Designed miniproteins, single chains, continued (3). Designs and how they scored, part 57

Each design is a single chain, and the fold is of that chain. pLDDT is the mean over its residues in the fold that is shown.

## One batch from the design tools (miniprotein)

Design m9968
Fold by ESMFold2-Fast:
Structure m9968 (fold): chain A 94 residues (1-94)
Amino acid sequence: GFVEDPAIPSPLPYMVMGNYKAALEAVKQYIRYVHQQRPDELLSFIDSLIHTAKTIAKLMSGDSKEAAQKLVDYLQQIRDNLRAGKSVDEALQV
């Protein structure tokens, strides 16, 4: 499934609802979870989240579009920080 661990909420419904704060928190928890379980897949996972957020930003309007666009910017900064050799905790501080 998309999200099988009930302790890790999906960011998708929060993006669609325009709740940036909840979406951001869910994204941070999910990134930490993927890093812990499958660190070799982390960058691919972030690229998938960027693609999803870009799709929501194109299809939605108002607060939902704004939340998705902010998440794209945030995820791209995390990706760039990770590619530069920063730790996950340092990357999430942007």
Scores: mean pLDDT 80

Design m9969
Fold by ESMFold2-Fast:
Structure m9969 (fold): chain A 87 residues (1-87)
Amino acid sequence: SEETLKEIEELLKKIIDSIEDPELKEEVEKLAREALEALRNGDLEKFESYLKKIYHLISTTMDPDSENFKKIKELLSKIGKLVREME
């Protein structure tokens, strides 16, 4: 739905805003754009693939004990739940 798409877009923006490293932020922004494009085209499988890439990139780059990383994990989990509810 349009409402669910907006919520996912807002959650992805919050993830990006929680990244302090400018290089990581730019890479995640690129992946988020690709993810949203897949979602707009109804390709949930491709969207989930991009979310996994975002998680992998963040989890290998950021401090796992940081508050920002914990926040990002919660936001990604919420996106995953919304996508499962769309299936």
Scores: mean pLDDT 85

Design m9970
Fold by ESMFold2-Fast:
Structure m9970 (fold): chain A 56 residues (1-56)
Amino acid sequence: MSEEELKKEVDEGMRLIAAGVAVTTKPNMSAAEQEAWLAELEARDPELAAAVREAL
């Protein structure tokens, strides 16, 4: 495994952790707010948004 591949795996793990923290930070989001937040996240980083959907 190359150093680049290892870095990608670490970065992916960190993204999943960040996604988990984001969900925990906004426990009182309404369904509409959650959908809007996910849509904005998908616009900024579609890979992270996909990871969040899979983590949920």
Scores: mean pLDDT 66

Design m9971
Fold by ESMFold2-Fast:
Structure m9971 (fold): chain A 94 residues (1-94)
Amino acid sequence: LAEEAIRLAREAIDLARAAAAETDPARAAALFREAVEKLLRAAELAEKSGDTKALIAVVGAMMALLAAAVELRLAGSPAAADAEAALRALVAGL
């Protein structure tokens, strides 16, 4: 549980960074959505594990997703609105 949560959180961070660097809006949006899906699964597993390291990894991934959404907005990417909507849904689901 904890080890899988940390792995998924790390994958979410990598996908969020890839989304922020992606110049194709459709691909950026798809990468960001995959990051959100991995973060949600990581959060579920971290909660079940009760492991502090897993919880910290999930918080780190949430911060990476927020940073990626900000970068997309500042870059003027059409994917920014999709990323922001995904973050709003994520926060509402927590």
Scores: mean pLDDT 85

Design m9972
Fold by ESMFold2-Fast:
Structure m9972 (fold): chain A 69 residues (1-69)
Amino acid sequence: MEVVVEEVLNDGYGLKIAKGKVDGEERLITVFGSGTVIVSDLTGENPVLLTGEDAANARGAVEKAINEK
């Protein structure tokens, strides 16, 4: 699964939110302090829980975008 973070919307403790592309489609990526990753439409609708390698890829992309500020 390809994840590209375009913009970090929230960089708070326990909750990180980014706008980006997941497999070429524009999505909202939410990373919780627990390590849980949810991808939704930009409106926050149709949330999908990511697991395994897909969750790791999305989380890593968000963390990288934050660290490159």
Scores: mean pLDDT 78

Design m9973
Fold by ESMFold2-Fast:
Structure m9973 (fold): chain A 66 residues (1-66)
Amino acid sequence: AADDLLAEIRALFEQGRIQEALARARALIDSLRTGLELDVPPEQRAQLEALLKRLESFRADLEAAL
């Protein structure tokens, strides 16, 4: 689940494993971008787009921490 993946990425960051957290964040962003190209209901699309924006911001924070 997306929440489980976010928890794993956060745990890696908390452990100082920033490169691994960044790699997982990038992989999840790529998966979400691909998923958004599918025909999904507008409500679910909005939720996925919100999650994507949060992950893009988190990726930027991780890159800044390097």
Scores: mean pLDDT 77

Design m9974
Fold by ESMFold2-Fast:
Structure m9974 (fold): chain A 69 residues (1-69)
Amino acid sequence: SPEEEERRRRLADAYYAYLKAHSIEQGVEDARLAADSNPAQAEDIRRAMEEAVKRYKEDTIKRLQELLE
């Protein structure tokens, strides 16, 4: 639903911000604990973290490519 998609995007934005401020390992572990504690939202939490990690990886690759040019 549109409400579920919006909730997922907000979660992804929050996790992306968290990964930028904290270690990736800590962020992933916190998301795992949150999913385990909230079974009804576990899928949304996992998808949000996956999207946040993807953004973080893409940003890191772009930065490295710019430094090599």
Scores: mean pLDDT 75

Design m9975
Fold by ESMFold2-Fast:
Structure m9975 (fold): chain A 96 residues (1-96)
Amino acid sequence: MELTEEEKKKLEEAEKLREKVIEEIAKKEDKEEIENDELAEKLLNEIMKELVKKGEKVSIDELIELAEKELDKRKVPKEKKEKILKKIRELLSKLE
């Protein structure tokens, strides 16, 4: 699909407006999803740092299992645990 320069400008302006609306919605309602994303990244980094420090070679499946065990140890509710584990899987898939 070939876009004109005017259509490209409109798309960039629409994208900037969408980002502003997303930022306002995120500030009002999205605290829990941001907290889940931050917790997923923090937990993955923590596990990865421990594995590197120990010199252990671990598969993606074993990393997810370790993350699940850590979330269970922290007594994270099942619904929140599933969301965090899904985010960790998405982060790991980007590394493949």
Scores: mean pLDDT 70

Design m9976
Fold by ESMFold2-Fast:
Structure m9976 (fold): chain A 62 residues (1-62)
Amino acid sequence: APDYTRVTVPMPGNPGVNEDLVVTKDGKVFFASHMDGNNVTSVTDENASSLGSKELADAANS
């Protein structure tokens, strides 16, 4: 099974819009819309990392 957690978060600056993030066990962050089925990219998406901030990544791992 893929070693990741899927988290739904409100987008900063976009009221009423939620975004799905994927956080891997090694701390990489991606937009869930960038997944191809069961394929998780092995690199951090810089835009997802910037959007999600450290706080959102910490919440996903807690």
Scores: mean pLDDT 57

Design m9977
Fold by ESMFold2-Fast:
Structure m9977 (fold): chain A 58 residues (1-58)
Amino acid sequence: SPALIAAEDERIQQILAQTRQQVAALERNGAPVTRIASVSVRGIGEVVDVRLETRRRS
C-alpha cells in the first residue's frame, strides 16, 4: 500500500543517516572505508550493527 511504501522510504532514509554518522566516526578513527557491507537494524530506524568493507592497503 502507499502508506507502507512511504514508511519504508522514511525508514531507509533514517538508516542511511545513522550509517553515514557511523562511517564518519570510523573514518575519524583511521578506518578507511570503501563500501557498506551490511547494516543490521532493530525496530523502525534503529541501526544496531554496521559492517563495512575497507580499502586498506598493505
Scores: mean pLDDT 61

Design m9978
Fold by ESMFold2-Fast:
Structure m9978 (fold): chain A 60 residues (1-60)
Amino acid sequence: SLEEIKKELNIDAPNKEELIELLKKRIASAEQGIKDYPELAALFERELEKLKEALEKLLE
């Protein structure tokens, strides 16, 4: 599960705690991207859905 999430999101993290922190940072960046580049909002929303789903799986 952890390795599958890392592979799916192309994130290299040595442990679950660091992966969660990286996901939170990517979520914040994607949310900021929607505000800064509304013309690309659909791309950022798609990334946000994937990131939030992965974070929920890690927190369970």
Scores: mean pLDDT 79

Design m9979
Fold by ESMFold2-Fast:
Structure m9979 (fold): chain A 90 residues (1-90)
Amino acid sequence: VKEKTEEVKKKIKEVGDKFISEIKDEKKKKEAEKALEDLLKSIDEVGRKSEGEPIELLKASVLSSSSISKFGKAVGKTEEVIKEHIEALK
């Protein structure tokens, strides 16, 4: 629901900002920032749509998102790191 979704978004943004701050190349930094914004939008959309549905469906939908893969590639991390924060919605 909204409160859990906002908390997860804040945690993911904090982690994402740390990864992005380690990037010195402006082009890669811009790509990572764009991917993070797309990921946060994806989480917001799923959180809104899942208001009344089991949390398990929310997790499955977000884990299938291409936004997680794009962000992972942009910052050089695996999707599993992001996945763990999505699991926190439970």
Scores: mean pLDDT 66

Design m9980
Fold by ESMFold2-Fast:
Structure m9980 (fold): chain A 93 residues (1-93)
Amino acid sequence: EGFPELTPEQQAEVEAFFERVQEVLDSVVKTQPSAEALREAVGNILNNDTKTEVEKEARKKLEELYKEAGPVSQALFDRVVEALRAQLAAAKA
């Protein structure tokens, strides 16, 4: 049990938010030739160190989704991003 019990409305909002986040990530996956290239692109997006137009567009869409999201979705997204940043930093070392 990672989070307190959500209302049905909060659950629907969180599910819709992460479904749209997944659509943005899928658009990045489709443009990357390898798992290594995908890892680099995701790292660049999460660290706001975007190098390509695909990365910049994905970052922009994620920021727009975050602004429209409720506080529960924002908190969950922040937690996921923190965990991914830690994993990417460890892999770089």
Scores: mean pLDDT 77

Design m9981
Fold by ESMFold2-Fast:
Structure m9981 (fold): chain A 71 residues (1-71)
Amino acid sequence: MDKLLLAAYSAASMLKSGLQTEEKIIELVANATGISREEAERIVKLVKQLIAEDPEASPIEIARRAVEELK
């Protein structure tokens, strides 16, 4: 599985759940995927923006859009 897709999907799922702070989501995404904290922060911020633009989109749809932006 693409690490970027996994990172974006994890971020989208956690952000849409509303159970974790943005800081905690960044930490969890970095730890789960092995990417840097800086890269995880960039992904989480992008995913948060995409959710704001389309709040009805599923986590996987948001994750696919994020991967297109990150390529």
Scores: mean pLDDT 82

Design m9982
Fold by ESMFold2-Fast:
Structure m9982 (fold): chain A 98 residues (1-98)
Amino acid sequence: SEVERTFKYYDKDGDGVLDAEEFYEFAKNTYNGKKYAIELFELLDKDKDGVISLEEFRERWQELVAAALFPELLSLEDKDGDGYVSLEEFLKYVESLK
């Protein structure tokens, strides 16, 4: 599985979860920067335990891939009405398609 291979690659200490630092390395390499890493981590960490499990990562994989393909949509809000949306709004839209 590509999801499992990616998760294991960034699970540097092998504890079976991604902490904030490990996830930031994933986000940095995938999204060409750390700008959205904190927001994305908080969005995925629904139970607020401070780590991301393989199950949570797998559930959100399609949304993570979609975000990487549309970097121009990664903003906190669409103030100009120019057709761009916030990362949160975009990911909620993608999730609604499941």
Scores: mean pLDDT 61

Design m9983
Fold by ESMFold2-Fast:
Structure m9983 (fold): chain A 71 residues (1-71)
Amino acid sequence: PVVRREAAPLRVTDISGKTNEEIDAAAEAARKELEAAGYENVQVHAGKSKDPKEKSKNGILAVAGARAVEL
């Protein structure tokens, strides 16, 4: 069988000023949205603050996914 990968559109969101909890919630929401749309191998890249009480500075949330289509 020939399998092709279909990529989801890359979603990039500015998360500057958000707490680590807000970033985790946004990442999980984006992951669930892509999985509900049939995308797998969902990867999330988030710039979190090292201090859980401090807000992120110049952070980016990037979400990517792909699905395999058998021909």
Scores: mean pLDDT 64

Design m9984
Fold by ESMFold2-Fast:
Structure m9984 (fold): chain A 77 residues (1-77)
Amino acid sequence: EVEKKIKDLEKEAEEHEKRARELSTQMINLAKDYAAALKTDPAKAAEYRAQMHKVSDEASREVKRAIELRKEAEKLK
């Protein structure tokens, strides 16, 4: 039971870590779109900046959740 719970927590942490990496990639792409839009469409640039803040916040939450899950797994060892 305890070993299964540890594995489940570690697997859930890995999924959050994967999501954080995906969000980091999305952030890089949004930064490129933002830079391009700054020259031609200030309104679109503002939208990309807002999306970048949202993605950054989501990535931070995913990293925090992964850390919490890993700490819970360590407490069971």
Scores: mean pLDDT 85

Design m9985
Fold by ESMFold2-Fast:
Structure m9985 (fold): chain A 111 residues (1-111)
Amino acid sequence: KELEELYKRLKELLERAKELIKRAFKAGDLEALELVLEAIELLIEAAKILEKKGLKEAKELLLEAEILEGLARIQIAILKLEGETGVNEELREEAEELLEEAKELLEEVKK
């Protein structure tokens, strides 16, 4: 029951990360994109712990999170090559909120 709730939260946070990557890259906001990458790295750790706890479905979310990490790193490299082109305060706030929720999920999964 508790593992199923953690799985749903992980899935939701990965969906939000995917959308924020697209929006941050389109806005050219390097800081927002770096915050989303940090959140994804925490979600990868959460997925690994859920898999070790016997939740086999977490393996699919782990793969998805690793793909999103790769995408974010490539897009960060592109923005750095082109130079910083945007600041979007709303996107940064959403990325910070995602990072906070990812930290909270990781602490719950560690218990």
Scores: mean pLDDT 87

Design m9986
Fold by ESMFold2-Fast:
Order: structure tokens, then C-alpha cells, then sequence
Structure m9986 (fold): chain A 69 residues (1-69)
């Protein structure tokens, strides 16, 4: 499983990229971060899809989605 600290780091990174105007890249980077931590391709895709579908999601909400994967 992904630790709370690792999930927080991914969530904060994705939220920053979204704030800079690139939610598609934010989703890709969140998925990449999960793959680097050993998550399955399906789990990584689910988080990437969540970030793209929820443009208003906060860093904490993205971190929660990462933890749920």
C-alpha cells in the first residue's frame, strides 16, 4: 500500500499541476507516481482518471484517492 506521506506528495504535486492549467498532465503524473510506488496499472489509471474527472479536487482529496488505490 501507499503511505499517507507518499499519497500526500502525489496529491500536492497533482494539485499544483492542475492549478498551472494542465489537469491532463496532473492525472498522468499522479498515475506515474503510483506506478513508481508499485501500484498496479489499473490502480494507477483509476487515480489518473479521478484527477481528470475532478478539476476542483484538492490535494487532500487526490491524496485520499491515491490511498484508496
Amino acid sequence: GVSEAEARRIGEGAARIKADGDPALAGQMAAWGLRELGASEAEARAVGDYVRAHPDATADEIAAAVRAA
Scores: mean pLDDT 81

Design m9987
Fold by ESMFold2-Fast:
Structure m9987 (fold): chain A 94 residues (1-94)
Amino acid sequence: MSLTEKIAKGLEQVYQELKNMLDNKAPLEEIVSFVEWVVRMLEHLLKTEPGIPEEVKELLREAIERLREAARNKDIETAVEILEELVKKLKELA
């Protein structure tokens, strides 16, 4: 399995966890904290994995910026859409 496939699978799990939080009506503050944690995880991934393809790095950087904005605005619907789009794009590259 390629590094891109591993990242896609990991982010699909993150997406499912966010969806489960919403389905279980988790507090807004808990959901925002989860999105902020996802941003930190993606930033850490970019710093620690030099073998990530440049096109994947660009997608992750764009997702980080958009997720930070969504978290600041408490826009959970947009955060869900960003993660869904990211997973789909990563699967296409894998």
Scores: mean pLDDT 87

Design m9988
Fold by ESMFold2-Fast:
Structure m9988 (fold): chain A 71 residues (1-71)
Amino acid sequence: GEQRVRDARRELERAIEAYERDPSPETRQAVLDAARRLLTALRDSGLPFSPEDLELLHRVHELTGVTPLPD
């Protein structure tokens, strides 16, 4: 539940930082994978999106041009 969402959120934050520092296909894919993981964790937990979650997902769209979707 909550811990899984927190871990996924931190992973996405770090993936975004890595991509912004060194844009590559690998760091881009890591951002997309981390975003999907966060969406899946939120869906599976039934927890509402926090403002931080919405900001991170918006940032993914801005950086990659992709709207992430859960599995």
Scores: mean pLDDT 82

Design m9989
Fold by ESMFold2-Fast:
Structure m9989 (fold): chain A 87 residues (1-87)
Amino acid sequence: SVQKYSLEELLEAARKFAAENPEDMSEELAEEYAEAAAKLSQLPDEKVKEILEEAKAVAEKLLAEGASEEEAAKAALEVMKKKADEA
């Protein structure tokens, strides 16, 4: 199956996480995710997929090490911002 990544899908994922974990995800963090997603929307789909897979891997590693969901989300966001700026 081919998974298509779009700005709307990234924003929907961030909003879903915020809605399911309102105590763990601040409005500021959700806004930063939206800004990162806007930058990623200017990149080719395959590049966006690579960046998202790397961000997910960082988040999963932190969660496995006992980090909070907010800390994992912030680390994933940092990866997305750095990789978007490099492109």
Scores: mean pLDDT 68

Design m9990
Fold by ESMFold2-Fast:
Structure m9990 (fold): chain A 67 residues (1-67)
Amino acid sequence: MREEAERRAREIARAALELAEMLKLPQSAVDRIRALADEIERAIAEGASPEEIERLAQELSHAALTA
């Protein structure tokens, strides 16, 4: 469901930003996570598929974990 994908993506973005702050990740990593969070919001606004929203959320999660 798109609504569930949207909620999950937003929760992942929030968690990633909180984790980045807690782990004191480099500013470049924080900026990348924020850019991906903005892409998620844009995709949602443009009516992207659940698959695209989930892909962006996975990219954001990977960016946070590999920072």
Scores: mean pLDDT 80

Design m9991
Fold by ESMFold2-Fast:
Structure m9991 (fold): chain A 73 residues (1-73)
Amino acid sequence: SLLDEALALLAELERLAREYLATGDPAVLAQANAVVEEIGRLYRQLSPAEQAELQRAVAALQARLGALAAAAA
C-alpha cells in the first residue's frame, strides 16, 4: 500500500538522519531531504486516517532523533 511505502521511506529517513547526526556529511543531508520530499508526495495521496497514522510515526521519529541529538550535545 502507499502507507506501507511511506512508512518504509520513513525508516530510511531515520537511518539517514542518524548517519547525518554522526557524520555531519552534507551528501547524507541531501539524501534525507530527497526522502522527505518523496514522503510528502505519498502523504498527499493517503486517506485522512492513513495521514494521521503517518503523522504519528513522524512524531515518534522526531522524538527519537531529538533525544539522540540532545545526548550528543
Scores: mean pLDDT 87

Design m9992
Fold by ESMFold2-Fast:
Structure m9992 (fold): chain A 98 residues (1-98)
Amino acid sequence: SLEEVKQSLIKAVENIIKAIEEVSKDPSLSEEQKHLRAEMLVGSLELHVATMKVLGLLPEELAEEIMKKIDEIMEAIRNKAPVEEILKKLEELKKFLE
């Protein structure tokens, strides 16, 4: 069902938030490495949503809106936004999915 797909995406976003929080606290990582890891994690979410869209598991309009929000997060990461701002945007994406 669409509700089960949304719950799966919410869980994926929650896992990414936790992973980025842990990366942000790692004193062995440079700021560049932290942003690269955030980019890889958010990129994996983009691929997951694109796959769900292709498989018809998400309505096209909803998939496009989710992908647009992920692109805004990705742009923030590429512009070296503070990790706190990236996490805030991910929390906003999670709330949109609820």
Scores: mean pLDDT 88

Design m9993
Fold by ESMFold2-Fast:
Structure m9993 (fold): chain A 109 residues (1-109)
Amino acid sequence: SEVRERFLQALREGNLEEFLKLYNDPRLPPVLQFVADLVLAALGIPVENPRLKITGRAAPGELAKLDEKTRKVVAKSLKTFLENLGVDPEVAEAAAEGLIKLAERLRKQ
C-alpha cells in the first residue's frame, strides 16, 4: 500500500509533518492508526482514540526531555508491546525508531 510505505518512511525519517498528515488521512489502515495513536501518546501529543485512555500524566514533549538511553528503553518497550499484539515486526520497528526521531525533533522546538 502507498499509504503504508509513506507511513513507515515518515517514522524512519522522523518526518513529523508527513506523520501528522498521514495520521489525518482517512485511508490509513486501522492497525497503522492504532500504532500512530500510541506513538503520539508516548510523545505527549493529544490523541483522539478513547480506547487507549492514555491520561495526560506525560506532559506534552516530556519524552523529548528524557536522555537518549531512556528514550531507547521506551522505544524498545513500544516495539515489544506492538509485536506481542501481533503487529507486523517491520511496523513495530519503524514505530520504535520513529518515536526516538520524532522526540528529538520536538526537543529542538
Scores: mean pLDDT 74

Design m9994
Fold by ESMFold2-Fast:
Structure m9994 (fold): chain A 55 residues (1-55)
Amino acid sequence: MDQVQQLVDQLRNSDVSQAPDYRRRFSQVMGSMTDDQRGYGTRMMQQAIDQLRRR
């Protein structure tokens, strides 16, 4: 989860143009996650991307 939290925090402080790179990194980390962690991480990543798009 630490890796997912770090990616989300970095994405929130970056531009929407970087969202595809963060999404790719998240997908790589997803393989080592539990179902609960995967669900939580996916939700957090989507919220961060949506927030950047609304700016």
Scores: mean pLDDT 74

Design m9995
Fold by ESMFold2-Fast:
Structure m9995 (fold): chain A 89 residues (1-89)
Amino acid sequence: MVEEARKLAEQLIREGERLIEEARTTDLPPAERIRLLAKGEALIIQGEGLLKALEMVLEKKGTRDEFIKLSLEILTRPERILKEAEEAI
């Protein structure tokens, strides 16, 4: 569970950073550049949010049930964002 959440968070952040770098280094029309930047930022925010949920368990004495609920909510959203990013490209 924790390792799966961490891997997903890292994947989201890496993919987001990749899209942002692609938008900055590639000669794209302004509309396409803005789209890639927006998608990249959204993925990074989702990944950072998941890492913050993990920190809650470690630092704030969160319950296991609260962590599981929060993780599931975050996990369902990233899959949709990734699919939308793929369809938009």
Scores: mean pLDDT 70

Design m9996
Fold by ESMFold2-Fast:
Structure m9996 (fold): chain A 99 residues (1-99)
Amino acid sequence: SMEELEERKKRLEEIIAFTDKLIEKRRQINELLKKATGTLVRSVADAEKAVAGQNLSPEDLAKRKKYIAEARKLEQEMIKESGEFVKKVMEEEEKKKKE
């Protein structure tokens, strides 16, 4: 029906919007980790190891640790929001199977 097609379109738009949000958060994480280490690293843990291995002043170390903490916060938000989105999709699919 037309209503089913409109519902499908709305669901696809929600998925696109969520994917765009994940891309933007990942860009922010990558830039923060680059600011923390001076190079491209793949994880918060790798950034922590890179910073610990550098002969930095206490002031520079504190500044870089703040960038790593901000990246970790964004990563945790991304994990939480991804889990919530997956749960919502699974619950909606299970509801459709029963009806």
Scores: mean pLDDT 80

Design m9997
Fold by ESMFold2-Fast:
Structure m9997 (fold): chain A 111 residues (1-111)
Amino acid sequence: MELSLEEAEQLVTRVIGGRLSEEDLELLEKLAEKAGVDKETVEENAAKLKARGESERTARALAILLEIAKKTGLEKTAESLQNYIDGKVPRLYLSDEEREALAKALVELSK
């Protein structure tokens, strides 16, 4: 399972847009396992999003991206995701730079 940068960028865009497939989520869960992500932390953050009306799939995917950002040292991206998950901002906004940084981290984890 090796992602191109374009595939990773498209995956990040689908997650942020709430348009990810079950296969996208399965891929993210495998990448989270490779990154050593804590499953309990993912469940806790997903529950916060679900309590505010987010779908199970999107909530879990966003929680996974947050933990991958933390594990890969993407401090600004992790802050943006955490603020949305904690309800500090009403809409998730990631800059093009933050989205590219996440995509690059997913590519490295896919190798």
Scores: mean pLDDT 87

Design m9998
Fold by ESMFold2-Fast:
Structure m9998 (fold): chain A 98 residues (1-98)
Amino acid sequence: GEVERLVAEAERLLEEARRAIEAGRFREALELLRRALRIAMRLIDMGQLETARRIVEEIIELLDELIARVTDPELKREAEIERGLALIVLGLINLLLK
């Protein structure tokens, strides 16, 4: 169904982002992680809170790795902003799961 398709797309984007980080393609990795976060938000709208939480937690993990390795100040700032947004989303999910 639609949920399964969105989960598969998010998992594909996360795997591509991991490979991009390993290759030093940090801008590509950030764009992939932004797309994955948008899918996580759609999964929240669909009531898939546990799945969305798992995806957001992996996004944060990969953003932490990207931020630790990136040397471009502008890209680092963009990644830190995206990490902040991901943390807000995670906070919302955790509140909704109570």
Scores: mean pLDDT 93

Design m9999
Fold by ESMFold2-Fast:
Structure m9999 (fold): chain A 78 residues (1-78)
Amino acid sequence: MEQTIQEIIDKMVGKFRRWLEENPDASEEEKRRQIQRLATEAVDEAEKRGLSQDQIDELVDRLVARLAELWREHEERR
């Protein structure tokens, strides 16, 4: 369900962007922990929306990649 996967990703990306803005002194370890927490939250939301394990695996892979890219872009723009 592409619509549902995209909505969850967009929500988690938005949360990570705000977290980075609120935590400008965060270490690389803290940023990685936040990505892991958001991935866990995304899995919980996907499960509640009735996504299959294959769809959840796809969502997690896509989300982690996007959050890592957002972190890199945020660092490069400073």
Scores: mean pLDDT 82

Design m10000
Fold by ESMFold2-Fast:
Structure m10000 (fold): chain A 75 residues (1-75)
Amino acid sequence: DELELVKKRLKHLIEQAKQNYEAATDPKVQELYKKALELAEEGLRLAEEGTKDSLNEAVGLGVRAIDLMRQGKEL
């Protein structure tokens, strides 16, 4: 079930972003992880709406959250 896989991925992403945010000491890195967390949480909310459009938007937000977490690791 694609919907359940997307929700599972977003829940994992939320946990990763939260842990990275709590561990970060640089304010610039914290801001990137905070934005990633917010995007992943919004993505999960949209995925739970269960429409095709909301699911597509949820996937896009997840991709952006991953990119922000990658940027935080590179700083």
Scores: mean pLDDT 86

Design m10001
Fold by ESMFold2-Fast:
Structure m10001 (fold): chain A 74 residues (1-74)
Amino acid sequence: SLLDEAEEVIKRLEELYNDPSLSEEEKKELLRVIDDVETAKYHLLQNPDDESARQTLEIEIKKGKELIEKVEKK
């Protein structure tokens, strides 16, 4: 489900945040994206039939996945 995908992305971003080799700027970006995905997930959980909330979560999940790829490439 989309909610399961959001949880997996959050978990992976949190694992990356614990990497001591990351810069403070990279850690700040990870925290921001984690918060964005969690906020979008929360809105969909409160309003499960809201198509706009679903689309927002899909966009934030995509951004999270892009950040994971960017950070792992280093």
Scores: mean pLDDT 85

Design m10002
Fold by ESMFold2-Fast:
Structure m10002 (fold): chain A 77 residues (1-77)
Amino acid sequence: ALVDILKAKDKELGLNLDDATLQEVAHASGGSTDLGVNAMRIYKETGGKIDPEEVAKVRSGYEQRVEEILKIIVAKA
């Protein structure tokens, strides 16, 4: 399942997201592993210091979807 892949990635990245957050990320990803994994990776790289709304102003639709998922992670962390 997608949530199991995201759990493995959470362990690899050391983010310590809870199961409920990982399930919300999986749902928001719409079945796309790349969207969920990329959002988690961005969160790790920025330490949650990114403003998703300002970044989204200049991004493509794919990158905007990643920002929507990142907002979920930031709100729960």
Scores: mean pLDDT 68

